# Designs tried in a protein design run: designed miniproteins, single chains, continued (2). Part 53

Each design is a single chain, and the fold is of that chain. pLDDT is the mean over its residues in the fold that is shown.

## One batch from the design tools (miniprotein)

Design m5807
Fold by ESMFold2-Fast:
Structure m5807 (fold): chain A 78 residues (1-78)
Amino acid sequence: ELEEAKEAYEKLLELAKKKEEEGLSPEEAELEIMAEINGISVEEAREMLEKARAGVLTEKVQKVLEVIEKARKALEAE
């Protein structure tokens, strides 16, 4: 489980960098990555982020957000 999460995390970092190089903002890249991980549309990913701020999250969504947050921090770190 932990090793699988690390592999997913590294894949997310590569995807984020690739989308950023393709001209997407970090925010847009995060939305697209979240949509891809959950197998949902970008619109649904945006709704999930809005619900997260309202505190209406499922456990699965919370885990995905934690992985994305860690990926974002690692990507922004020197």
Scores: mean pLDDT 66

Design m5808
Fold by ESMFold2-Fast:
Order: sequence, then C-alpha cells, then structure tokens
Structure m5808 (fold): chain A 88 residues (1-88)
Amino acid sequence: SETLKALEEARKEAEEKGKEFEKEATKQMSPEIGKLLGERYKEYLGNLLMAEAARAAGETGLAAVLEHEGRKTDEELTKKVEEKMKEE
C-alpha cells in the first residue's frame, strides 16, 4: 500500500540521519555516547516521520500509536544516555 511505502521511506530517512548524527557526536564525545545519541535520534526521528506519514495518509489511529511508541523509546534511550554520562 502507499501508506506502507511512505512508512518504509520515513524509516530509511531516520536511519540515515541517525548515522550522520552518530558520526558528528563521536567527533565531540566518546564513541559509546555518540552511538547512544545516534540510536536515540534515529528512533525519535523514525517514530516522528512514520507518524507524520501515517497521518498524511489518513491513518490517524496508526499515527497515534507510533507517537506513543516514539515517546516510550525516547524515554528508554534517554535513560541509557544519562547512565553512560554518569559513568564518564
């Protein structure tokens, strides 16, 4: 379906941007923290862009689910980053 294609494209964009963010973060921080920041950014963007794609396709229920999962994933990844920063 067109919705599934849009979701797949959004996921790929988030993955590419996450990798770019990881590379920039590792130039200024430890590789471990840079990787966690890249993973957080990828998951955040992935859920955000997929939710926007679903909403644009009229799938408001799916968009709400993706927004909820995005918040949960962001909280879990933020916690991991905070734990690693305390160890540095």
Scores: mean pLDDT 74

Design m5809
Fold by ESMFold2-Fast:
Structure m5809 (fold): chain A 107 residues (1-107)
Amino acid sequence: GNLEKALEYLEKAIEAIKKGDIKKAIEYIKKAAMEILKVSTDKELILEAIGLILQAIGMEFVGASKEEVLRQVIDLAKLVLKISTDKDLKKKAQKIIKEAKKLLKEE
């Protein structure tokens, strides 16, 4: 797994949401969650990552609103903040959270 790659997938998810491609956003969210799971070593963080993967799978089968997908992006970026010690990765995760929250307000 790779946290930088996870954040890159979350940025791609946001771009897909902006274009109205919710299905593509869910695909990127699943990829981000899998990259986070692979680097998680703490039991609570592993369980949180698994929970987010299961939510994303559910969204794929039943569909999701823009709000639900944006909330998932925020939760995954927050998980990166809990796992990462890298200042640049934390800054990128915070930017993703800010952008997703802005889109939630403009929904």
Scores: mean pLDDT 86

Design m5810
Fold by ESMFold2-Fast:
Structure m5810 (fold): chain A 98 residues (1-98)
Amino acid sequence: AVTVTVADVTGAVGETITLTVTVTNTSGAGTYDILVTATDADGNTTLLGGTTVTLAAGTNTVDLTVTVTLPAGTYDVTVTATNADGTTGTGTGTLTVT
């Protein structure tokens, strides 16, 4: 199983921020595709970034560097981690853009 937890983060327009994601992997070590999206109050979803990482079994912390291209506002950040077998875990945090 894959469980994703996303920390809340605040950034300014044009700022480069670090998004901290915790991925708990009970399926053993492997390669994961991490995808980060932000959804505004109107339901519009923007791709913020992604990476491919090799994770160990158990709890892993992944720090993702993201440039804030979104206007000021509050966004639901969704992080999806997908392993090589297609098993997906999803977590949500809040991004506040000032």
Scores: mean pLDDT 83

Design m5811
Fold by ESMFold2-Fast:
Structure m5811 (fold): chain A 85 residues (1-85)
Amino acid sequence: SRKEAIEILRETLEKLKTSSPSEALKILQEGVDRITEIADKNNDEELLQLVGELVKDVTDSLVYNPDNFVSDLISIVEEKIKKLE
């Protein structure tokens, strides 16, 4: 559900704020996996679309702005939380 996805994204955000760069991608991947499982169980196309956009935004950050990776991940996750609220 949307509420569960928001909680997972908030947990992911808090972990990212205290993570090292080497941990950040794994933390994000674990959050994405949890949201994908919820979306699949509920046939939630909106959440699947949001996960797709999140993955694209992360990939773009790695390609175009690798030196600011962790801060970009935090901003991307914050934006997705705001879209779901």
Scores: mean pLDDT 82

Design m5812
Fold by ESMFold2-Fast:
Structure m5812 (fold): chain A 80 residues (1-80)
Amino acid sequence: SGEEKFKEYLEFLKELFLDGIKLLPKELQPKAKAILEEVIKKGLEYLKENPNMSEEEVEEKIEELKEEFQKRFEELLEAS
């Protein structure tokens, strides 16, 4: 189902970004984790409101969430 695929992609992105965060200076890790948690929460809230997503809608929303994290993460690095 679209819900299952969305959860799988979201978990994959979470793990990937969390591994990347471990490579950051220790001072930035809590802030980066907070950004990740907010983005993941937005994804889960969207899924609750949209449980019948098509595969295409799942891919588009996952890409949107990935881009939001990357943008916020780049802003964090530039501010540091």
Scores: mean pLDDT 83

Design m5813
Fold by ESMFold2-Fast:
Structure m5813 (fold): chain A 85 residues (1-85)
Amino acid sequence: ADAGEAIVAENRPAAEAALKAGKVGEGTRELLLPAMERFGQYVAATASPDVVAALRARAEAERDAQRDTSPDAARLVDAFLAGLA
């Protein structure tokens, strides 16, 4: 767990830059999709209902904004929304 968090922290700026540029590789995308869904599940289980509702609305708006410019980013947001369910 701690080693995984360190790897994520080290690679987060590069992953964010790649997502923003629409240059996410297949392996990175396939790993991030289940991670985003798990994060959504964690938020749904631990956050208050008001916070979950606010995050859902923001995530839906972000997904729609990214749909044409960064389809990979839109897919990651969709995975988070699936976790929020």
Scores: mean pLDDT 67

Design m5814
Fold by ESMFold2-Fast:
Structure m5814 (fold): chain A 70 residues (1-70)
Amino acid sequence: KADELVKKGEELKERGDNKKAREAYIESYKLYLSQQDYTRAADALEKAAEVSDPHLAKALRKEAEYLKSL
């Protein structure tokens, strides 16, 4: 379930595994998007941005803002 992937991402982030944390958050984003839960999909992208390099983080945050506008 998408909520479980968010929790997994948070655990990976706490361990310092930012790459795997991002992957878990992106998987969560895709599941929320498939459910048309755009608010939670945007939140998952914002969490992915927090564990990404600045260039990728900017792109992820831009997509999250778009989803929040829906």
Scores: mean pLDDT 84

Design m5815
Fold by ESMFold2-Fast:
Structure m5815 (fold): chain A 89 residues (1-89)
Amino acid sequence: SMKEEIRKFFLAFMGVLLEKSNSELDPKKVNYLFNAIVEDSKSIEEAKEKLKEEFGLSDEEFEELVKEAEELLKNPENPLLQKLLKELP
């Protein structure tokens, strides 16, 4: 479904972002972001725009993160991706 595709993209994008920043998110902030981006977006494009705005990313920073997230999603049977999808909301 479109919501599952948005969820997978969100989780991959967040995984890449958090790894690069060596940061952890407050669970309340994770729930806010999930609701604002995954639940309230109707397309991948809308979710991308919301992520870029929420984190105040430049066009260049955003494109780099998107490329890395899309590379992670390139193989949907990747064991690391499957583990991430199972362990996060």
Scores: mean pLDDT 75

Design m5816
Fold by ESMFold2-Fast:
Structure m5816 (fold): chain A 71 residues (1-71)
Amino acid sequence: SLEGVARVIRGSTSNAGLEIETAEGTIRGDVVGNLGPGTVEVRSEDDGRRYRVTAAPEAGGAEGPARVTPL
């Protein structure tokens, strides 16, 4: 798992687009699944890989610390 900062760049909640900045790079993609409170599955726009994002922000324009785990 990687630590990073996640931001809602479009939409909100389970229909959000997220950008996650990590030390290894930036992941950008759409939420494709809700895994529970504050935890979502994101599909990368770059390569289509899926990631679990824990402590994901839910409101448009919100940002905060998040953990990213490749699926």
Scores: mean pLDDT 76

Design m5817
Fold by ESMFold2-Fast:
Structure m5817 (fold): chain A 90 residues (1-90)
Amino acid sequence: LRVELLVLEAMARILEAKLAGASDEELDQLRDAAVAEIAARVADPEAVARAAERLDRFTEEVKKASDEEVKKLLARLRAEAAALQAQLES
């Protein structure tokens, strides 16, 4: 559950940066920072590798997405992250 929450939070940050006008290079830097953060907090190297692959694929899709698509995806991911946070606090 924790790795999923970290991935969703990272995805939301990448989408927020895209809406703020971040370049493709800046999105790649945010992805790399998120992968490093997950690697520092998650002991399972296979889980980290899967998270890295998922974030890489997601970042490439965000680069191709329209602002409208990014806004819709951000709203969905924020709702998913909030639901997971609620489960952890319950």
Scores: mean pLDDT 82

Design m5818
Fold by ESMFold2-Fast:
Structure m5818 (fold): chain A 61 residues (1-61)
Amino acid sequence: AAAARRAFREAVLKMEEDLQKTIEEAKKWVAEGGDRKEAGRKVFEKILEYQKAVEAFRAAL
């Protein structure tokens, strides 16, 4: 039980870090003339992963 909650918390923190990096990379890529739709899709995908991880963590409590 405790190990599972710890694993979920660590996963959420990692996803938060990954989301921040993805947002920064997307902004840089768009500024360099990259595809805005693709950049937006990648950020949105990371946001959905983060939401699912947070919801799973809350359900485990």
Scores: mean pLDDT 76

Design m5819
Fold by ESMFold2-Fast:
Structure m5819 (fold): chain A 94 residues (1-94)
Amino acid sequence: IEAPAAGTELSQEELAALLVPEQSSNPVASEVGARLRAVGIQIEAELTGADVEVRLVPATASTSPNAPPGALVGEVRFIPQEEHVEPKIVAVEA
């Protein structure tokens, strides 16, 4: 399963589902978050003013033993525009 491509638009609700997929009521957004975790990608977000900065980090072996090592590592910046977030992904396989 591949990570979301650069330029993918995400709503605030979809962004929340990526961070806490098991608490989301939106099954599609929750599935995207679960898939990223399944391939060994952890998402960490920090809200700074009008920007949401998200970091993609490889999961530890104990949480995702079947995930490939060196999964996507990079910083994702979401620029919120009211109810939509336009992600900018810079990804390099470690």
Scores: mean pLDDT 45

Design m5820
Fold by ESMFold2-Fast:
Structure m5820 (fold): chain A 82 residues (1-82)
Amino acid sequence: ASEETLEAARRAAEAAREYVELAATPGADAAKVAGAALRAIGEARQAALADGVERGAEAAEAAGRALGSEEAAELARRAASK
């Protein structure tokens, strides 16, 4: 695997983990949770571009499910379709 692919995947995984931890925290600041969610989506998109369709789609879908976001779920579907 390329170094760019591995780094993008690592960033996506870290961003998704940060979002999940914040979302699971009682009383977490809604703006911080939203910021972490947007970061997770952005890093998942970069992973999709670097690694091709399947692994980026998995990262985006995981972020979308954690978010409950239609947009993130659609990003995962679009990545998987290419």
Scores: mean pLDDT 63

Design m5821
Fold by ESMFold2-Fast:
Formats: structure tokens, sequence, C-alpha cells
Structure m5821 (fold): chain A 67 residues (1-67)
């Protein structure tokens, strides 16, 4: 894989993870948090900061799974 192809795969993985988190949070009644985290993740994706976007998704999942 080229660096460009790897970046496309990484972007897709982060987008899927963000979508799953968004749906999960909405189903838990945490709609405001879902929208806030989704917007922040997409901002990081748009900036090419895929590692940070994925880390944010994982952090959000851990914080909301503690309840």
Amino acid sequence: MTEEQQEEVDRGVVEIAAAVLYVSLKNQGKKEWAEKYRNEVYRLIDEGRLDEALALVKKAQKEFEKE
C-alpha cells in the first residue's frame, strides 16, 4: 500500500468508528454529546489528524461505557 492508500483506509476506519459512536450515544439519550463528539472528530479528519480523531473516539467510548 502507498501512503495515500493507507491514509484513505485510516480515514474510513475513523469515520466508521465515529458513526458507530454517534449512533450509540444517540440511542443512550446523549444526543448533545453525540453531536459535539461527531463534529470534533470530523474537524480532526478534515485537518488530516486521523490518529487524534481515532483517539478521541476511543476516549469518548471509554468515558460513556463507565456508566
Scores: mean pLDDT 74

Design m5822
Fold by ESMFold2-Fast:
Structure m5822 (fold): chain A 87 residues (1-87)
Amino acid sequence: GGEEETLAYLEEALRAAREGDLDKAADYASLGSQRAGTLPASLAAGGAAMAIGMAISLEKLGMPREEAAELAARGVEAAIRALREGT
């Protein structure tokens, strides 16, 4: 289905965020957005990318990597839930 590929990319983005690799997380969220076959998938991937982008910006402003990674992970988890639950 058109949401399955985006969901797989968001799961990889979550894994990267949890490993503290925010650049890799952003790349996977971007791929999920580009491959989104539905509006809900596109919105979820876009939301995840925004959360990761905010975390990267906050890290550059002095937020510890661990806190930025947790913020990014929470954003990606919310996007995955929205896709799985149709919210």
Scores: mean pLDDT 86

Design m5823
Fold by ESMFold2-Fast:
Structure m5823 (fold): chain A 102 residues (1-102)
Amino acid sequence: ADELIELAKKHSLEEVEEYLRQQLIEQVQQLKEEADKKIAENPSIATKEVAKYTAESLRLIARQQLIIEVVKALYKGKITEEEAKELIENEDYLTAAKLAKE
């Protein structure tokens, strides 16, 4: 949260969105490589590892969307830095999405 708020203070919205997009791609790629390695070592767990990888990837995507909505609200001056941190830490998706639309 703190690191993201500092990034937002120094960079444009477009630069922050691109940074977050690259981070998501890297995190999802790492999860896939780790799952592939485990499956190669024990093929009998493939179904469970694919399900786990899929669930973790979807969780990362959902959290990324929340972060983008909070950053948009922060750039629009709709929330303070303290409120942005609280929304991210509490995963308040509904409030973040509502604020970003205004």
Scores: mean pLDDT 77

Design m5824
Fold by ESMFold2-Fast:
Structure m5824 (fold): chain A 81 residues (1-81)
Amino acid sequence: MEEARRLVEEARRIAEADPDDPEARAEAAGLYLKALLIKYGVEEEAEELAKKAEEAVRAGDLAAVDEVVEEAGKLALEAAA
């Protein structure tokens, strides 16, 4: 939980520093997803999925964002079982 909280705080700082910067928003999205995955016990996949989310947000690829979110959700449910 401590690492997840730290990542959420970093994501918020990045987003707040320049909310109109698409690069800052992409980086914040990746950190936020990584924090959620760590919180739900998906540590092994967290880094790769966070990178995919950051790349999808940076590219404006909503379909890729949806795919990453679905994959993350399935892994979180599996870890919670």
Scores: mean pLDDT 77

Design m5825
Fold by ESMFold2-Fast:
Structure m5825 (fold): chain A 80 residues (1-80)
Amino acid sequence: ADLRARARALVARMAEAARTGDEALQAATAAEILAADREALRALLDELIRLAGGPVDPAEVEAKKEEIIAALEAARAAAE
């Protein structure tokens, strides 16, 4: 679906930014992550976990995803 396609494209840009050291691409990618809604952030985290070889305990991963999303939402609120 569209969220998974966006997540794959975002991960590819993150990898490219890391590979090239492109500061503008890093900044643009960070801005897109910070502007992402909760569903887009969940899709991004799912794609990152998939690429990392997958978790051993899905329940622990789900709890950690919620923790990370809450932290990102708090960071956005604090920036306003």
Scores: mean pLDDT 71

Design m5826
Fold by ESMFold2-Fast:
Formats: C-alpha cells, structure tokens, sequence
Structure m5826 (fold): chain A 76 residues (1-76)
C-alpha cells in the first residue's frame, strides 16, 4: 500500500523531470498537457498532446492518480 503511494510520488518526480527536459528541448512547448490541467502560461494555447511522448506522460500522471486514489481508500 505504501509502495503504491511511493511509486506515485516517484512517478510524479519523473514526470516533472521529463516535462522539464521536454521544455528545455522545446521551450515553445507548453507543459499543460504533460503535467496537469493547469496551464504554465495562460497566454499560450494549451498543447493538444499530438505526440505519443506527451500523451504517454499525461496518461502516466492519470494512472498515478488512480493508484493514489486506490491507496487512499486502502489506507482509510
């Protein structure tokens, strides 16, 4: 149970690192679709996540959220 929460935390960290790398490679890219629904800069249009890499990252976050929800319910 704790392992799931730890996994989610590590995954979030990895996601943050990955999004930073992507942003560094392409500063024009908005990480709104990668990290969270919150836009990094509302002045810039949200990325539609056309590439599989970006889509995979976003899906990774969603999966982590599900794992966290399961863990929370178990810990309750």
Amino acid sequence: KEEILKKAEESKKLLEEAEKKVLEENPDLKLEELSSDEPLDPSVKPVKVPSSDKEELKKYVEKLKEELEKLKKEEE
Scores: mean pLDDT 56

Design m5827
Fold by ESMFold2-Fast:
Structure m5827 (fold): chain A 109 residues (1-109)
Amino acid sequence: MDAFRQQLREELRALLSRKDDFIASLEKNIRDSFSSQLKKDIFIGVLMIHSAVAVTVLEKEGRLDTAEELRELTDKLVEAIKAGDLDEAIKYARELYDLIFEETERLLS
């Protein structure tokens, strides 16, 4: 348990260390993803991996309600990207990653 918990905390710290650069590039990455179907599919893949890691950590820490909210935001973001709704995709991406970073900071404090 302790070794696994330490590994999860290290993964979350690595994510937090990239927070400013990630947020600064987020809108640009979303706009670039809309330039082709392949880029949209790749971006959705990256989002699904980030969401899965965050959800798994939250569930293991007993934060089931927050894990569910994160899943719902991920689904809304993926649907907006597939629909070609750039403004909604940017909105939901900001909400999703704000939640991931806020909850990661709480778990590490």
Scores: mean pLDDT 80

Design m5828
Fold by ESMFold2-Fast:
Structure m5828 (fold): chain A 102 residues (1-102)
Amino acid sequence: EALELAKRGLELAREGLELAERGDGREGGLKAAEGGGLASEAGEKAKTDEEARLAKEAGRLANRAGTLAARVARSPEEAAKGTAGAIAGIGGELTGELQLAK
């Protein structure tokens, strides 16, 4: 469960970053928010170091994607979605790190 969530979160975060790098703040932000949310959930559910590490990686990437999406956003609503992705990504980073620290 946690591993699947982390893998999906990582895939979405990568897509979000690619979209934001191309100037698509709207789609980039949406993907970052979804990926970050999955990363955070994966971190909370992680039971192994592998699951925790992957959740942390997905969260870190969602944070980067969301931050960039917010910067290239053309409207406050697009920027809010990117910001939500960055915050959710930070959650994934922190929950993954806490599980690794035990």
Scores: mean pLDDT 84

Design m5829
Fold by ESMFold2-Fast:
Structure m5829 (fold): chain A 78 residues (1-78)
Amino acid sequence: MALAEQQFQRLVAENPALAALLETVAEGRRNPSDAALRAAGEAALREMALEVARTRYGADEATLEELAAEHDAVVAQA
């Protein structure tokens, strides 16, 4: 297992909120034909990325808001 995967799994084990988001992502991947579960999985990936930025990189609320806005702008343009 890659070092990044080991560190991520440890972070998930220590953070129940990340564990719940990861389960939602996994459920969406297992049910790609279910549009609601797929959309929930995509939303969970977004929230998980922001939570990793906050917990691992110490991103403040302003940085998290900026990252969320950039993600939403890219999705809206696609």
Scores: mean pLDDT 65

Design m5830
Fold by ESMFold2-Fast:
Structure m5830 (fold): chain A 66 residues (1-66)
Amino acid sequence: MRKELEDEILISLGRMWRGLGNILASQGRLEAAKEAYRKAIAVFSRSDSPEAAAEVAEAEALLAAL
């Protein structure tokens, strides 16, 4: 159960960073938003789960759109 808990925590942390990036982007703080998305990608990339892989793809798309 340790790996499942670690994946769950990493996904939750990554989602928090992505959410922060979305808020910053909506405020026009593009450099801060890019930094938040990069942190989200880094956190998600620490998990081998397919859910984390999908989250990475979404965060990369958001980063590329800025």
Scores: mean pLDDT 83

Design m5831
Fold by ESMFold2-Fast:
Structure m5831 (fold): chain A 76 residues (1-76)
Amino acid sequence: MREEIKKELLEYLDKKAEYLGVTPEQREAMKALIDKLLEKYKDLPEEKVRAILYGTIDEYFKKRKTVEELKEDLEN
């Protein structure tokens, strides 16, 4: 279940990254953030976890968050 969600999210991220010209380093930072969020929200229902993680990826691209801002999110 969690591994399947992670794979779906990484595929979604990769599609967004190709379309919007995100660097490999930015992709790896987002992958690390996804891993941290999956662990943080492991006790939540699948539907809620999906909503949070897809929302996080969408927020990154919509708000033009930098890799540095994403690293700050990982530390909190």
Scores: mean pLDDT 71

Design m5832
Fold by ESMFold2-Fast:
Structure m5832 (fold): chain A 58 residues (1-58)
Amino acid sequence: MEEEKKKFIEEVKKKIPQSIIDYRKALIDRGIEGAKAFNDPEALKLLEQEKKEIDSIE
């Protein structure tokens, strides 16, 4: 899953505006806080994966 998703993200980054990435990153951070507050480990795992993928984008 992580490998497949990372490949997909790399491809779409070629056409995604920088503002979209920044916005997505902010949403992920808020989601992580929400997942912790709601005690939702599955959502936390997904959001942390998304954050790592976004952070790896250079």
Scores: mean pLDDT 71

Design m5833
Fold by ESMFold2-Fast:
Structure m5833 (fold): chain A 67 residues (1-67)
Amino acid sequence: SLEEKVRKRAREAATAMGLSEEEIEQVIAESIKRVKEEGLQTDAEINNVVSEVIKEKAKEIAAERRA
C-alpha cells in the first residue's frame, strides 16, 4: 500500500540519519500525513516529502540543543 511504502522509506531514511526511535516514529507519521494530504503517489514524490520532514526534524533538534 501507499502507507506501507511511505512508512518503509521514512524509517530507512530517518535511521540512516541517526534519529532516535521516537524521532523515527514522528518522521513516519508526518511523512504519511503529508503524502496523503498532497495526494502524492510516486516514489520520487514520497522521497521528496521524507527528505523535507527529516530536514525539519533536524532543524528542530538543533534548535532544542542550542536553546
Scores: mean pLDDT 80

Design m5834
Fold by ESMFold2-Fast:
Structure m5834 (fold): chain A 55 residues (1-55)
Amino acid sequence: SEERKKLEEEIEKLFDLAFRFNDLDLAQQIIARARELGLFDLAAELEKRLKEHFG
């Protein structure tokens, strides 16, 4: 849906900000929020990016 697309775009923008500032705690919170919202594919992709960047 259009609402889901907008939500995913906002989550990706917030994650990119956390990633740019090396804010691991914020990045983890964003992933948790994506899961709570039922965005499991996005959450899995963000989790992978987090592990690749922070170890």
Scores: mean pLDDT 84

Design m5835
Fold by ESMFold2-Fast:
Structure m5835 (fold): chain A 77 residues (1-77)
Amino acid sequence: SAAALERVRERADELVELGLMTPEEARAVIDEVERLAREGASPEDIVARGTRLLGDAAREPTPEQIAALRARALARA
């Protein structure tokens, strides 16, 4: 669904903003989950695959970067 794709895009944008991945790496992940959506994957599968791919591609965050991610999540909620 559009909502599942937006969740993956938001996560990718956060990782790029923190310097944990490049825009090109984030784009590759988004392209893959968009392909799965076109092939009829469920929203749950889209989020699960996107989360795994972002986690695999991203650099290990520092404690400061983890704090920044938490602050962004709280501001978004």
Scores: mean pLDDT 79

Design m5836
Fold by ESMFold2-Fast:
Structure m5836 (fold): chain A 72 residues (1-72)
Amino acid sequence: SFEELKKRLIEFLQQARDKVEQEYQKTGDERLKKLKELLDKAIKELEKAKTMEEVEEIGQKLQEEVLAIRDE
């Protein structure tokens, strides 16, 4: 179902966020701090998403912003 897919996606991003936080605490790399903030924002937006189209838009925006950080 949509709600099950959304829940799994949020759990996936929460796990990614926790790993990024751990790496940031070891390295102090400001790019990891930015990535964590993007993941936190995406999780919050996903919790409010009501349609698959909104989920896709959130995912696309997150991908673009993550790639922008990588290219810094």
Scores: mean pLDDT 85

Design m5837
Fold by ESMFold2-Fast:
Structure m5837 (fold): chain A 84 residues (1-84)
Amino acid sequence: MEKVLEELKKADEHAQKAAEAFDKGDSESAIKHLEEAIEHIERAKKLIEEEAKEGKLDKELAEKIIKGLEKQIELAKEMKKKAE
């Protein structure tokens, strides 16, 4: 779980940088940071899946978290498409 939180923290940092770049009209930098945020969320999702398989996390809880992370990835991809 701790590694999941580390990946999510990195995703938040990149999301913040993307927002700052977007505010300044730097679409190229915003896209780059959105891509990095998506990658960190995908890593967090993979870690949750692995912890559930190892019995370290309840499978039903893991499925709910994964669904939430998938929604975040979808929203970030939509923001990237809008910035393009």
Scores: mean pLDDT 83

Design m5838
Fold by ESMFold2-Fast:
Structure m5838 (fold): chain A 66 residues (1-66)
Amino acid sequence: AAVLNDIEQLKAMSPADAADYLVQLPPEKARLVLSRLLGEDSEFFATIYQAANPEQRTTLEKLAFG
């Protein structure tokens, strides 16, 4: 339920705001949301990643792949 609500919120945001949202989530929730997003819509994740600043990109990579 929480993961689905987070994905809905992300899709309603600008890509830059979505990046801000993801990096501020608790790490366990961020990993679940990112895992789901990469499985369902990897192109949307790529768009968020490109809109993110360098610090956010490092955090997103660590949460998604580390």
Scores: mean pLDDT 79

Design m5839
Fold by ESMFold2-Fast:
Structure m5839 (fold): chain A 63 residues (1-63)
Amino acid sequence: SDAELAALFREAARAVATDPERAVALLQEAGIPREEAERLVAESVASGDPGPPLTRAYLALRD
């Protein structure tokens, strides 16, 4: 469901700074392959803002 998907992405965004491996696991649970999830988390850490990369990924999973 959309609400469940959104919740996984919000939790991943919160985890990026403190527990990046958990952020990767949450994105995988949302349906993102591990390598892509790892790249999204790395991009979020490098930019200091998980918003743009995670929003792009969330919208891409929704049609």
Scores: mean pLDDT 84

Design m5840
Fold by ESMFold2-Fast:
Structure m5840 (fold): chain A 80 residues (1-80)
Amino acid sequence: KKDEKERLEKSLKAAEIIFELLEQLGEEDPELAYEALEEMAEVYKKAADYFKSKGDEELAKLNEELAKKFEEKAQELKEK
């Protein structure tokens, strides 16, 4: 349904804004940014598990992708 897809798109945009803010934080405080990125990845993983348990495969997949994105950025900060 279109309304549901619009909500998913808005959630993605919000996640992108948070991601960019944490990326900027990484320039000033990489350790704090790393912790925040890992915490956000964990939140998205838990959300994915929740939606998967409810049979909402589309929402589960979206949250899995967001978790991986934040996790990858956290790993990049570990190198610096």
Scores: mean pLDDT 78

Design m5841
Fold by ESMFold2-Fast:
Structure m5841 (fold): chain A 82 residues (1-82)
Amino acid sequence: SPLAKEIYQFIKNTPKEVLLNAAKSVINQTYPESQQEQKEKDLQNIEQIINLVQDGVISEDTFSEKYRSYFGYLNQVVLEAQ
């Protein structure tokens, strides 16, 4: 998927701090303040995906197959980080 490749390359080439700040912004738009547990879980999941990509643990192909359900969410993080 062209979208999967663009997301993977953006995550690989963007400082982790920028991606995490963008993720926090997207999560705060998704959940009300009362859902702190869900916000923390989502942030931890996104941070794990970022780490797996940046540390070279998962390939672009594995990312494209395994994280398809996250592409909409991760694309929002990419757009927020720009």
Scores: mean pLDDT 85

Design m5842
Fold by ESMFold2-Fast:
Formats: structure tokens, sequence, C-alpha cells
Structure m5842 (fold): chain A 55 residues (1-55)
């Protein structure tokens, strides 16, 4: 998967999160993306999705 494809997938998945989790996840994912750290962005998103599944 290219970096562009991975970034697009991250943004798409981020849009599916419930509002309380989405606000935190958006902030942390954006920080990682701004730093060029796609691995941290993906791990943050995976964690947010797991938390959302518990709601």
Amino acid sequence: MSAEELREEILRRLATLPAPVARWAEREVQKALDAGDLETARRTLDGAERIAALL
C-alpha cells in the first residue's frame, strides 16, 4: 500500500468513529500525520476503533 493510499484509508476510517472518540482520535492522528508518522497514525486509529467498539 502506498503512503497516499494509507493516508486516504486512515481519513476514511476516522470519519466512521462516534463523536466522543472521533474528537480525540482526530487530534492525535493529525499530529502523527503532520510528523509524517503513518505507523503511529494507524496505531492511534486502531486503538480508537477498539474503544469505539466498547461503547
Scores: mean pLDDT 78

